# Designed miniproteins, single chains, continued (3): the designs that were tried, part 29

Each design is a single chain, and the fold is of that chain. pLDDT is the mean over its residues in the fold that is shown.

## One batch from the design tools (miniprotein)

Design m8985
Fold by ESMFold2-Fast:
Structure m8985 (fold): chain A 102 residues (1-102)
Amino acid sequence: DLSAILAELRSLLAQPVLDTDRIVALLHQIGRMILAGGLSAKQLQEIMGLADEVLEKSDDPRVRGQAAMVRALIALRLLDTESLLKYSLLAAKLNGVPVPLL
């Protein structure tokens, strides 16, 4: 359930010390759900806000790389080429995060 995943991610981001492994696992699961399709524009906007919050709160390259990938996948879904390029390059720069193919 997407709602449960997003609620857990919000809870983890509210903690003073971030559980990096759990955040990465949730972002990976969210990425798979975006790729599977069927998400509404409202759901994509909610995920986008949380990915942006992860990028602001974490300096961990693993967490940031995964959040950038999620953000790039949303941009691809919304046909936002500027954001797709921006977040794909960020994911590549963080090394070890796959860049979405066009």
Scores: mean pLDDT 81

Design m8986
Fold by ESMFold2-Fast:
Structure m8986 (fold): chain A 64 residues (1-64)
Amino acid sequence: DEELEETLEAVRKQLEENPELIPELKKAIKDAEEKLKESGGETALSKLVEELKKIVEEIEKKLK
């Protein structure tokens, strides 16, 4: 989980400094969510997607 936490923190920092990346990340999240639905859902990947989605929503609300 330490590597996951480090990745999520890096993503959050990147999005805060470069909000223009948000649309690209949202597309990647949607693509990953659809793949998870088709493959039966992998726990680790589903958690990552959920956390990334939360970060994107948090930053978008902060920018509004």
Scores: mean pLDDT 75

Design m8987
Fold by ESMFold2-Fast:
Formats: structure tokens, C-alpha cells, sequence
Structure m8987 (fold): chain A 79 residues (1-79)
């Protein structure tokens, strides 16, 4: 279904964002910017699909939070 596909896409994009951020010297800041972009897109999709808005935004928030936490841990451990 739509919500499941969208949430899967956000999880994949959050994971890619994590990998890309970790290649930079300012991983946490890069990931924070990518997280903002992904959450803004999730909110826009939620507005277009109000019946599943909570699922879409909630799924995107979980995926981006998990990715950001991983970036934060890795960045702190390496510095």
C-alpha cells in the first residue's frame, strides 16, 4: 500500500543519507540538513494523503531519527 511504500522509501533514503554524511568531516551537520529535507518531503506527502499522514510522517521521523543517531554516535567515536 501507499504508506508502506513511502515509509520504505524514506528508510532507504535515510540510510543513504547516513552513508553520505559519514563521508564528510561534518557528518552530524550534513545529516541534520538531510533529515530536514526528508521530513519536509514527508510532511508534504502527508498533506496530499491525509488518511495516512500520521503513518507517513511517523515512519519518516523514525527512519531519520535512527539514521541521525547512528551518524551522531559514529561522528563522536571518531573525533
Amino acid sequence: DLAERVIREFRERAEKAREEALQTSNATAVMADKMKELLDEARALGREHPEVAGQIVGGALRATTEAMTAVFRDALARK
Scores: mean pLDDT 80

Design m8988
Fold by ESMFold2-Fast:
Structure m8988 (fold): chain A 88 residues (1-88)
Amino acid sequence: SSDDAKKAARFAAIRKRSRDYWLHQSQTDQQLQQSQSAQDQLRIIDDEIDWLRQQADQYRSTDPTFSLVLQYREQILRERKQQIEQQQ
């Protein structure tokens, strides 16, 4: 039925965004650990903050809880950015 198709699509979308979030978090953390320059670390953080903002805006109305998770991750990365900037 149309309702079953909508439920299946919603579930698939939830699984996709959770997977994308986990992959982004894992990749960003690995890149930061492997980076040896402050400039590279700042670029990695800025690129991830931009992605997190875009995703948070997209999910603000449809999944407010997921939007808040993305905003919390952004805050953690902003604090890390400030620490790196203070060491220069």
Scores: mean pLDDT 86

Design m8989
Fold by ESMFold2-Fast:
Order: C-alpha cells, then sequence, then structure tokens
Structure m8989 (fold): chain A 87 residues (1-87)
C-alpha cells in the first residue's frame, strides 16, 4: 500500500448567495489502521449552508472523493467535523 493522504475541506455559502467559500481545510498522512481527521471553522455572521469535501490520495493520485451536506447553520456558528478513516 502506498502513502495515503486525506484532505478535508469545509465550505460555506451564505443564504441567498450562489458562491461557495473554503472556510477551513485539514490535511493528514493516514497511519495504517484506524485514524481520524478533524476540521473546525466559524461561519460568517450570516446564516450559511455548509458542506464537507473529502479527498484521499495514494502516492499523489486521487483514489477517493466524498461530499456531505451539513445543512444550514446560524451566523457565527462554530462547526467541527471529525471523520473516522482507515489507512
Amino acid sequence: MGRLEARLTLEARPVGSDEWTVVAEAVKELRPGFDELTVTATTPSEPAEVRLRLEIREDGKIVGRAEMDLGTVPGGATVTVTVPLRG
């Protein structure tokens, strides 16, 4: 197995906007077995839609992608997401 790297990107879109903005990113080389990656962001002062994007690379090549809608959060909310992973 090559080296696995996971990237979590947290994106927010203010309600009434059509533009997604990256508000936080976390990247980690995965250890063999159980691992996890956490990303935290505070949303803008306005209510926003939030989504999570996951990308997994093996030796620099994309081997997995996932996206999850986290719904609408209040303005100034802190969002923390922890993703359990296997390397």
Scores: mean pLDDT 79

Design m8990
Fold by ESMFold2-Fast:
Structure m8990 (fold): chain A 81 residues (1-81)
Amino acid sequence: SLLDEVKAALDAVTQAEIAKTSDERVKQAIEKYTAFMKERLEEAAKQLASGEISVEQALRRVLVGDPKVNALIRRLFEAIG
């Protein structure tokens, strides 16, 4: 599914960032942030599907620093809304 593609892309970016650091605390912080973003992504998708929020509101909650991940998130939310 497109949701699974977004999660896979987010995991790939996360692993790339983890690979850049030898600090275990930084690695743990990156992993926790990724888990948090996945939860927000799933919640925003549910709220969009139920009509509780707009596509624009969903995007504001979950957009990350990576433009390719952001493009996939936009595609997901536009497909739902």
Scores: mean pLDDT 82

Design m8991
Fold by ESMFold2-Fast:
Structure m8991 (fold): chain A 72 residues (1-72)
Amino acid sequence: APSREQLEREVDLGIARIALAVVERTLKTNVLSDDEAKSMIGLLKRAKELAKDDPELVERADKLIKEVESTL
C-alpha cells in the first residue's frame, strides 16, 4: 500500500490539476469580470501551493495567474 504521505501528495496534485484545468477552460470560453478574475487568481494560488513540489504544475499556475491578471 502507498504511504500516507504518498496518498496525500497524489490527492493534492490531483486537486491542483483539476483547478488548473477549470481555469484554462474558463479563460478559453468566457470573458471574466474583475470579481471572477480575482476569484480565479485565488484558486490558482491555492493550486500552486498544493503542487509546490511539481515544477510543471507550478509553471502552469504562474502562467495562468499572469494571464488572468492581464484581464484586470
Scores: mean pLDDT 81

Design m8992
Fold by ESMFold2-Fast:
Structure m8992 (fold): chain A 86 residues (1-86)
Amino acid sequence: TEPPASFTGEGDFVHDGVPVRVTVTVTRSGNTVTVTTTFTNLGDATLVIPAQPAVSEGDITSSAVAALVVAPGATATVTVTVTLNP
């Protein structure tokens, strides 16, 4: 059985009293893996997600992620690209 080209997961949880819905989609295309995470703020307080630096380990490089500010009732999407260097 061939591994799936895409994978999606979803979960609801509470962070610092703020209910948050998280959807994670992983898509593979050749040597590139794209991880898309969508945050939905279901609470009444602003959700702040700090920036993440780019990571390079061996033949694997992941992109940097900018900081996110998600207003009450809003959504924000973070995309991380992981490249496998041949």
Scores: mean pLDDT 73

Design m8993
Fold by ESMFold2-Fast:
Structure m8993 (fold): chain A 64 residues (1-64)
Amino acid sequence: SFEERVKKAREKLKERIENEVQDGGTLVITEDEAKEFGLSVDQLKLLAIEIAKELGKNIKVVGT
């Protein structure tokens, strides 16, 4: 379902934001990553921004 895809995407994005990006850093979302979850790059960007706010982390999110 769409909800299951969003849940899996959020799990992966949270891991990346916690482990790969420092405060003030940049997270790059690719089309290949979006396709893995059956979502658009823009949908993943919005999820990443939301998760970063939830974690209290200030990051820049860009898509390719």
Scores: mean pLDDT 84

Design m8994
Fold by ESMFold2-Fast:
Structure m8994 (fold): chain A 62 residues (1-62)
Amino acid sequence: SDLAIKSVAYAMLAVGAILDGDVETARKAIDELLEISKQMSPEDAAETERIAERLRKLVEEA
């Protein structure tokens, strides 16, 4: 689905931003991931939320 493709794109953007040290871009990408998860099936939403939580921890530890 389009939502699944968007979630992958924002997850990749967040990872790239973390590697570049761009905390603001990483945070925005994670926020977009969480917003998209609200429009997904419960199974896909749960998985996307787990990914977003892990990415957020990486940003806060950087």
Scores: mean pLDDT 83

Design m8995
Fold by ESMFold2-Fast:
Structure m8995 (fold): chain A 96 residues (1-96)
Amino acid sequence: MEELKKSLEESLEEAEKRIEEAKAKNDLERLELIAKRLEEGAKLIKDPDMRAKFLVLAGKAYEATGDTERAKELYKEAIEVAKDPEIKAEAEKLLA
């Protein structure tokens, strides 16, 4: 489990970097692709906190494309799934 969590955390860091790069270039197609991949990845993750982190990042990517409704749905799902109060607090702030 520890090795898998580290690999997933590295995937999140890389995805966050790619989201910022795509935002800087106004590359909406790449942002949507990243968002979809993160959302699909979240469905395969058994760890609730790691799943919630993927959902939060997917929501941020959708929000960057202007799809605020889809982003809000993912943030709400992250709040429901997360066990870590810090992850819940981050998702709640993004809904505000």
Scores: mean pLDDT 84

Design m8996
Fold by ESMFold2-Fast:
Structure m8996 (fold): chain A 63 residues (1-63)
Amino acid sequence: MTPEEEIALLRRGKEIGRQRTAQAIEEAARRYGQAVADRYRENGERLLAFLEERIKEAEERAR
């Protein structure tokens, strides 16, 4: 697998994660209330930050 292919896979994973997190936040807010929705948002933000860091590391390692 080329570094470009790995970066593309990570970017796709980030986009899917973002969409699923948004849906989970909306459902959590509706069913369980704002405190649970806030926790889902925090977890989603950590996941997206983790994936973004992985993308940057993969880009650096491609050098």
Scores: mean pLDDT 79

Design m8997
Fold by ESMFold2-Fast:
Structure m8997 (fold): chain A 95 residues (1-95)
Amino acid sequence: SMEERQQTIILFQMIALSSEIYLLINIAKRRNASQDVINQLQKLQQQVDDIIKNVITNNYSVQQMQQALSKIREIVREAVKLAKKEFPDLVIGEI
């Protein structure tokens, strides 16, 4: 159905955003960020993964998925802000 297509698109967007935090963690590790920064990024990734798990396991409507996506975008913005504070020279695309 058209609704199932919309749900699939939103889910893929959520997974892509989770992957952005994963990449930030790997960049932070490669650049020898403080353990505190790495731990904070990992907690943010866990929050995103928990949201995605809830979306999948509780059969969210498109509207509920859009709200969840908005929350994930906020978490990713916090991760980017944290990474830029640690590495002001780090060029990251806007999310």
Scores: mean pLDDT 88

Design m8998
Fold by ESMFold2-Fast:
Structure m8998 (fold): chain A 59 residues (1-59)
Amino acid sequence: GAAEGRRAGEAGAREAGATGDALRLGMGSKQLSAEDGADVEEAYRGGYEAGRAAKESGM
């Protein structure tokens, strides 16, 4: 579901972007560029989709 997708997206974003991604996520909306925001959003989308598929498959 949504919660599982968000957790997977967050983990994916941190994993995909190396240690620097965790720092950017920690900075929130203050210093994130449009490019960084798009990258995090893409990772969330992937994780969200994967989490949803896993939930549906698990039924």
Scores: mean pLDDT 51

Design m8999
Fold by ESMFold2-Fast:
Structure m8999 (fold): chain A 89 residues (1-89)
Amino acid sequence: MTAQEIADILNSKDPDLLAKNLPGVGNSIANFLVKNLEGAKVEGDKLVLTFKSGLIPEAVESTVTEIGLAGAKAVQEGDKIVATVPVKE
């Protein structure tokens, strides 16, 4: 799966598509992503995920890692949480 395909699935806001296509995603994680993920985009060989304000960066990083996106780094940027993931495919 390419980084763009992963971004497209994340941007679908469909919990069934998320659970079907991403490793480690169950219904609770899919619903968390639908509610709290604002968008995903590809920047070179990296996937950038933008999450709503008020979340804990370490909790976002753990959730992104659990869905099979290893190497995730989450930081607070302004009023949002941004997670960056290196993507091989």
Scores: mean pLDDT 77

Design m9000
Fold by ESMFold2-Fast:
Structure m9000 (fold): chain A 74 residues (1-74)
Amino acid sequence: ALSEAAAYDAAARILEVAADNMEEGFVPETPEQARDAYRAAAESYRKAAELAGPVDPQTSEELRKKAEEVERRA
């Protein structure tokens, strides 16, 4: 459902921002925690893409690319 895709997308964005802050040293987390957050964000983006696919293939493709980008930072 689109609402579930939106929820995963929102969760992924929050995790990505948190991971970016951890990586930049703006929060008192270890580099390992930042990598874990990036992996969690990538997983959430992939789930959002899967759920969006049947309804909005363009958004699904964008989310999939975002997952790949975020996973590369892990």
Scores: mean pLDDT 72

Design m9001
Fold by ESMFold2-Fast:
Structure m9001 (fold): chain A 95 residues (1-95)
Amino acid sequence: DRLRELLEALIRAADALLAALAAGSPEIEDAARRLVELAFETIEALDEAGLTDEARRMAELRSKLTKAMLAGDREAARATAQELRALAEEVLARL
C-alpha cells in the first residue's frame, strides 16, 4: 500500500514538473525538488519490497534529474522526468 501510494505520488510529481517545464513556470524548481524527494522515499520502499533493480534504476534517474537541474538543462530534466514517470508506471503494473 505505501509503495503504491508513493509510486502514484511520484507519477503526479513527474506530471507537475513536465507541465511546469512546458509552461516555463516559476514552479519548475519546487516541482523538481518534490520529484527528487519522492524518488528518494520510493527508492527506500522499493528496496524494502525486494525490488532492488528498480530501486537502483530510480536512484540513477534521481541523480540524473538533480544534475540536470543544477546545470539548468531543461531538456535533460524533461527526459529524466519522463523516465521516472515510466519507471513508476512499470512498477505499479507489476504490483
Scores: mean pLDDT 90

Design m9002
Fold by ESMFold2-Fast:
Structure m9002 (fold): chain A 69 residues (1-69)
Amino acid sequence: LPPVVTRELTNVEDAEATAERLAAELEAQGYRIQELVHGVSSEGYAVASIIAQNREEVVLIRIRAPAAP
């Protein structure tokens, strides 16, 4: 079982665009995107998460935009 690496990105300006860009970068590096989800929380925060895997590791990335004022 490959090791799991978790990354959290907070205060990004656009969680959806950031997730799409990171997923493309991971695919270019040889990762397989297992899951890519994005949405808006009930409080109005933009959120996204990515699960990507290669032969060495599984990467879990959680992304949050700041709350609207």
Scores: mean pLDDT 76

Design m9003
Fold by ESMFold2-Fast:
Structure m9003 (fold): chain A 96 residues (1-96)
Amino acid sequence: ELDQLKQQIMLEYGRMLDAASGGDVGRLLVETAKLYAYGAKLALLEGDNDGARTLAQLAIKYAQQAIKLAEQQGDEKTLKEGREALEEAQKILEEV
């Protein structure tokens, strides 16, 4: 549902800002990837395939950055969440 996706986007935006305020770069990258992934889902639901593709590609980019940082730092939580975000973003891109 459109309203549920918009609410989820607002929640992820809040989590992203919270991570930024706390200086947790790994969490910031993961929450940013999730935000773009939900944005891509919203664009798909609205019939904006070009917007969905762009947002899904941004989600992939930030998820990959989160994975790389997590591997360098040995952060198992960020690595797991980054991989999950990457998988979701790739799935959305396949639906476009």
Scores: mean pLDDT 85

Design m9004
Fold by ESMFold2-Fast:
Structure m9004 (fold): chain A 59 residues (1-59)
Amino acid sequence: APLTVAQAADAARRFAGASEAAARAAGKHYLNGDGVGAGQAGGMTDAQGRSLAAVGQAF
């Protein structure tokens, strides 16, 4: 079944979360100092320069 935007976002967070948790613990540098980096990294759940297909496959 096709992923909704919300489901794809959840899958992306879950998929990236294993590594991102360590990065957050290390000092929030991945957040671009303002949380903007996290939003930019996530972007829209569409493939904003990243393969949404890979996330969908993992889900």
Scores: mean pLDDT 44

Design m9005
Fold by ESMFold2-Fast:
Structure m9005 (fold): chain A 79 residues (1-79)
Amino acid sequence: MKLKPPPTVLELMKSVGFTEDELTEGELRAGLGGYALKENLVDFEKNLIDLKGTPLGETLGKEEVTFEEAVQGILSKAT
């Protein structure tokens, strides 16, 4: 199933090489993981992503989230 993410997430996905306007959950997970690693936002020991000052953090209304919380937050806003 393909999802249309919010515009801020779509811009993020394009920055990591996903140029389509509709994504599978697997593509969303891969792109989000790639973005978090590229920007050095992941604390693997705590399973937290620091979104402070990022457009994604503003979109989700959170400054620190787990990877699953970030994925579920995006999925809840996607169509």
Scores: mean pLDDT 77

Design m9006
Fold by ESMFold2-Fast:
Structure m9006 (fold): chain A 74 residues (1-74)
Amino acid sequence: EAEEAARQALAELDEALARAEEIAEELGVSPSAVRRLLSEAKAEIEKLLAEGKATVENLQAIVGRLQARLAALS
């Protein structure tokens, strides 16, 4: 379900935020840039959940955009 998928995505983003320095080192980029992109994705998902607009399609779009932006930093 979309709401369950959103909660799982938020949990994964929280784990990634806790490991932002490690992720940044692996990608060869700034930890602040990684934290900013992860925080933006988290805020967008939280807003969709609060508005009752979370869908699998919207979540996939947010995750895909996050992955593309992280790749662009490298």
Scores: mean pLDDT 82

Design m9007
Fold by ESMFold2-Fast:
Structure m9007 (fold): chain A 68 residues (1-68)
Amino acid sequence: MEEVDKYIERAKKRGFTEEADAVRKGAEVLIKRGYKEQAVQLAKTFADGDEKTGRAAAEYARELVELE
């Protein structure tokens, strides 16, 4: 989670606060299921991507949380 939280903090500094919380929860689901690299990649894609990519990442994260 430390590496994920680094990217989440960067996204919040860019103004994506609500979506950042959704992505963090989705990343937690991935880590719980054993997909640690995918969790980091999701957070990085959200933090460093363009607006369209960030929206897609947040949507995917919300779907992951729904499966819990």
Scores: mean pLDDT 80

Design m9008
Fold by ESMFold2-Fast:
Structure m9008 (fold): chain A 64 residues (1-64)
Amino acid sequence: MANDAQIALARRYADAAIKALRDMGASDEVLQALEERTQAALASRSTEEINKLIDYLGEKLREI
């Protein structure tokens, strides 16, 4: 399981990534889905789920 410091860092990364996607014109529906996915991954406290989230967000940022 991820520790509190890892969860806090992942939350900061997700917040920054979602803000960047919003600033680039992502739809409210997409942004809401990303927020829900972020909340679920962090609530799981799973290192595997958090890493999958970070990889997914990073991939979305690179596609732009």
Scores: mean pLDDT 80

Design m9009
Fold by ESMFold2-Fast:
Formats: sequence, structure tokens, C-alpha cells
Structure m9009 (fold): chain A 76 residues (1-76)
Amino acid sequence: SEEEAILKEAMELAAELGREIAKALEENKDNPEKIEELLKLIEETQERLEALVKAKDLDGFKAEVEEAKKQIEEIK
């Protein structure tokens, strides 16, 4: 039940980040350099989020999602 609650919250945060990523990709679709930066950020962020889920570190997961959102804004 505790493990299920952590997974549910992590999935909700990941879905929110996914929507922000999709929006950034659409807004920058005519800029290949920004698309490459966004795709690299997506790959690196996914690797870190996977490690945090395996460690059961929900606070770290939240912090990583917030940092990824900031980096998306910087790429704009």
C-alpha cells in the first residue's frame, strides 16, 4: 500500500512532466537545435527518474521533476 502510493504519485508527476515536454517539443518543432536539446534532456531525466524510483526516493523524484521543468523553460 505504501509502495503503491509512492508509485501512483510518481506516475502523476511523470505524466505532468510529459505534458510539459510535449508542449515544449510542439512549440519548438521548427527549431532542430532546440529539439535536440529537449530530446537529450528527456533521455537524461528519464535515467535519473528511473534511479530515484528504484531507490524509493519520492522527494528526490519531485526535485528532479522540478529541475527538469526549469531546464525546459531555459531551452525556450
Scores: mean pLDDT 83

Design m9010
Fold by ESMFold2-Fast:
Formats: C-alpha cells, sequence, structure tokens
Structure m9010 (fold): chain A 85 residues (1-85)
C-alpha cells in the first residue's frame, strides 16, 4: 500500500541519517548514500508498478523530502569531517 511504502521510505531515511551522523570518513558517507539511493529507487519501482498515479505522486513527494534531508545531512557531516580535527 501507499502507507506501507511511505513507512519504508521514512524508516530508510532515519536509518541512513543515523549512519551518516556516525560515519568517520567521506568514503563511508558515500557508501551509505549509494546504498540508500539504490533502496529508494527499488521502492519507487515498486510504487510505479502497484500504485495509482495519485498515490505515486504522494510517495514521490515523500522520497523528495527524504532526499533533501539526506543531502543536507551529508553536507553538514562532510563539512564537520573536513574542518574539525
Amino acid sequence: SMDDLIAQINDLRDEALKKINEAKTPEEINKIMDETLKRLSEIMDQGQETLSPEDLDRVLSVVQSALDSLYGEKGKKLDKLLNES
């Protein structure tokens, strides 16, 4: 269902944000981002096959919000790793 996919996206976002915050190197952050983006893509593919266009638009909005959060946290963490000793 749409609600199940939204819950999966939110759980994936929260897990990825925690991992980014705990990361020690830029390479570790890149790995977390790559794995998270792959999983988001798989959820999107499932949504495209199973949901109405209206429900898919709602899921897409949640994905976009998750991406904004992830890239924001990536940027903050990279700045910290590069500028804090």
Scores: mean pLDDT 87

Design m9011
Fold by ESMFold2-Fast:
Structure m9011 (fold): chain A 87 residues (1-87)
Amino acid sequence: AELPTPRFDPSLTPEQQLADLKAARERWEKTPLTKEQVDELILQLQALKDYLRERAAARGGMTPEEQKLLDAVDEAIEEAEKRKKEL
């Protein structure tokens, strides 16, 4: 089953992307997930990081806010890994 993940949209601001990620993380905390679902979520988040980097590069200049968004995604991956071990 596919899990809802935030999508990088160049028409949206990095602040909105960060807010969406935080809201998604809160929903994941309240959602009963299996270890397999958490593992797939980690893979999807890693793919999202690559997509964000490509989109930022295509823009011609990465903003510090976009870099913070990528860092926040990395932290979400680490938290998901920890959560998986607790399941």
Scores: mean pLDDT 71

Design m9012
Fold by ESMFold2-Fast:
Structure m9012 (fold): chain A 92 residues (1-92)
Amino acid sequence: NPEDEQFLKELKETMEKYKNTKTGGLTQEQITEQLIKLGFSPDKAQALADKIVQLFGNSEGLLSTEAVAVYLQEKNLTVDEFFQRLSKALSS
């Protein structure tokens, strides 16, 4: 899906800009909890959270909250819409 590929590319570019910024982020466990709240099974949520951290994690293995906030503002997305979009793109 070209739209999913473009989304992942733009997200990766934003995450790379914040890769060395020590502003904190979401752990794999915290991402898993957010995905469960969106209706994913625990097993699928854990697998997706692991993949998200592998692809988009900063130098500390966290999903940068600063980078996510910047991306959400630029794309006019909510946190829930972001994780729904990301999960769809990574499940295709």
Scores: mean pLDDT 84

Design m9013
Fold by ESMFold2-Fast:
Structure m9013 (fold): chain A 99 residues (1-99)
Amino acid sequence: EVKVTDTEARRLSPDEAEVTATVSGAKGPVTIAGAVMSPDQKEARGIGDGVVVEPGGTGTSRVDLRGAKPEDMVAALAGGDDGSVAFSEGIPIEELPPA
């Protein structure tokens, strides 16, 4: 099953963030996307474009912050070809470092 082993996120502009994630545990290609989540991470407010990486690879995805609240979280989403899904821990939008 896929796992997210490393994640960093930064704010590119008031309207956009960049999420970089490294994945493990997959035997085939993994799709990585940045996501905007509610503070409790139960609700997705937005998902960025998927980037396909090799097993153990690193991918960077951009996510739209328009309509997000400062307390909402930015996280990495990883989907394995086996149907497994993993999330990184969320980083509050207000705490994102500038690019």
Scores: mean pLDDT 79

Design m9014
Fold by ESMFold2-Fast:
Structure m9014 (fold): chain A 57 residues (1-57)
Amino acid sequence: SSRMPPWILDMVLRAIEEGRTEPDEEELAALMEYAQVDRTLARGLFRQELRDVRAEL
C-alpha cells in the first residue's frame, strides 16, 4: 500500500529484519538523491516509511 517505489520499500523491510530504525550511509545517500532533499529530510522520509510499514504488519 506504500506509494513509494519498490526499492524504498525493500530497503525499509531489510532495516526492519535487521532490527535497525535508521538508514545506513548508502541508503541515506540513495534517498537524498532520489527525493532531492538534504540528509535531515531523507532520514525523516526513511523514519516515516518505517513507521508506516510497521503499522501495517
Scores: mean pLDDT 82

Design m9015
Fold by ESMFold2-Fast:
Structure m9015 (fold): chain A 65 residues (1-65)
Amino acid sequence: SMDEEIFELAVATIATVEGIEADIEFKDGKAFVTLKGDPDKQAKAARQIKAMAEKVGLKEVHIYF
């Protein structure tokens, strides 16, 4: 969906800016994001990703480190 495409682009952008790796998978309207890198940067990215999910209207986002 367009919401998923916008969210995926946002996750990729946030990961690039924070200098970490992000992998994303969508299942049943849920987003599963795995972040890899510096712990402080992972935490900062996770906060931004959660805020973006809310703005895009994703029902559920799971973030893993």
Scores: mean pLDDT 84

Design m9016
Fold by ESMFold2-Fast:
Structure m9016 (fold): chain A 103 residues (1-103)
Amino acid sequence: AEKEAEIARLEAEYQRAKRDLEDGKVNVKLIEKKYSKEVADFWKFLVERDLESRYLRTRARLAEAKGPEYQEELDKIHAEIDALEKKRSNYRKKAEEVAKQLA
């Protein structure tokens, strides 16, 4: 069925996003060991902004494709996305402050 093919594609995207996020978290720990905390904090910001956001969005799309019985899981994922966007907004404000100091 077309729906089954779409679910399989979304599952593959979700698994890729999950691996990318796990690799990103490992890289943050390696950067902390080799470089300054400031470089590690910047990489952590990128992981939360790009990789974690992608992971949550692919997970939400997969839950939506599976049907209304997954609505509770989808609601929990949306709450996690909202929390991440709130963190992301705070990091953006801090980055703007740093950019003003460097200008």
Scores: mean pLDDT 71

Design m9017
Fold by ESMFold2-Fast:
Structure m9017 (fold): chain A 72 residues (1-72)
Amino acid sequence: SGRDAFLRGLDAAKPAVDAILAAHRARVAAIEAQAAAQGWSQAELNQRLLEETKRTFREVSDVISAALAAAM
């Protein structure tokens, strides 16, 4: 069924999604550390964190879309 294909796709994507989220947490920590070290404004920090979050959402979306296509 379509639901079974969808669930298989999600299960197959899980390790890649977990790796992306781990990399995202490391990149957020690095951005925050750089902001503190270089005295970034709150606006600069927020902009960098927003760009990092957008990147992560795109990477997760791409992995899930590819896994669903492969499961069908």
Scores: mean pLDDT 87

Design m9018
Fold by ESMFold2-Fast:
Structure m9018 (fold): chain A 87 residues (1-87)
Amino acid sequence: ALEELEKLREEILELLREAKASESVIQFADEALEGVIRHVEEGRTEEALRVLDETRRILEQLLAHKPELLARVNELLDRMKELVERV
């Protein structure tokens, strides 16, 4: 579970970098998803899900001008949520 979450974080960050998202958006995603993984690692599954949901809401606002990129990012966030819910 933890290694899969780390892989999904890397995939999201790679998508953002390839799409030339701003450094602030990439930094936000990196820090937020590191927080999700840290909560899972420490057994705080409910907190991880809450942070993941908040991260999704913020990214929906930040990437509203790039709907195709947002759709791909949301697909990976949905996969992260499924993994966290199964822990």
Scores: mean pLDDT 86

Design m9019
Fold by ESMFold2-Fast:
Structure m9019 (fold): chain A 95 residues (1-95)
Amino acid sequence: GEEALRAAGEAALAAVRGAPDENAARAAGGAIAAVGGAISAAIAEELGDPELARKAAEDARAGAEAAAEAGGTEEAREAARRAAEASVAAAEEAA
């Protein structure tokens, strides 16, 4: 779980740094939002609210998918993919 979140965060930061235009920057922003959602899901699970954790993870995944579709760089797409993986792991741990 936690290592996947760190990897997703680093990938999102790399996507922001490597963004050659505003479409790539938008995709990177979506990936960062997805990472935030995944973190929120993990926190909700620790608080003992698996329903909230699942919803947060679903939102994170939707954000990651939107970022991947908008992605103008490989870094942005990889960040979105890692964020989606982290959100799935958080949701499974919450279930």
Scores: mean pLDDT 67

Design m9020
Fold by ESMFold2-Fast:
Structure m9020 (fold): chain A 88 residues (1-88)
Amino acid sequence: MELEEAKAKLEEKVAAAAEAAHAGDYESAIKYLEEAKKLVEEHGLAIAKAANEESGNEDADPEEVKREALERIDGLIEKLRKKLEEAK
């Protein structure tokens, strides 16, 4: 299913980014986070809606959840880019 595939890929990219960052490979970590950001931009609204339905949280705005996820990813990318510049 398209939604489950998108969610699985997002989780895979986030995990790969964390592993790369832990290994000091900031370039790969940034690349994985950029791929994760693209998945959130394309599928984040559907993923947030599905998560709200599963949790029964009717108060959560799916658009706000998507926005918060994008802001968090952008913050991580910026932090990793700064580390990459400091390492060279």
Scores: mean pLDDT 78

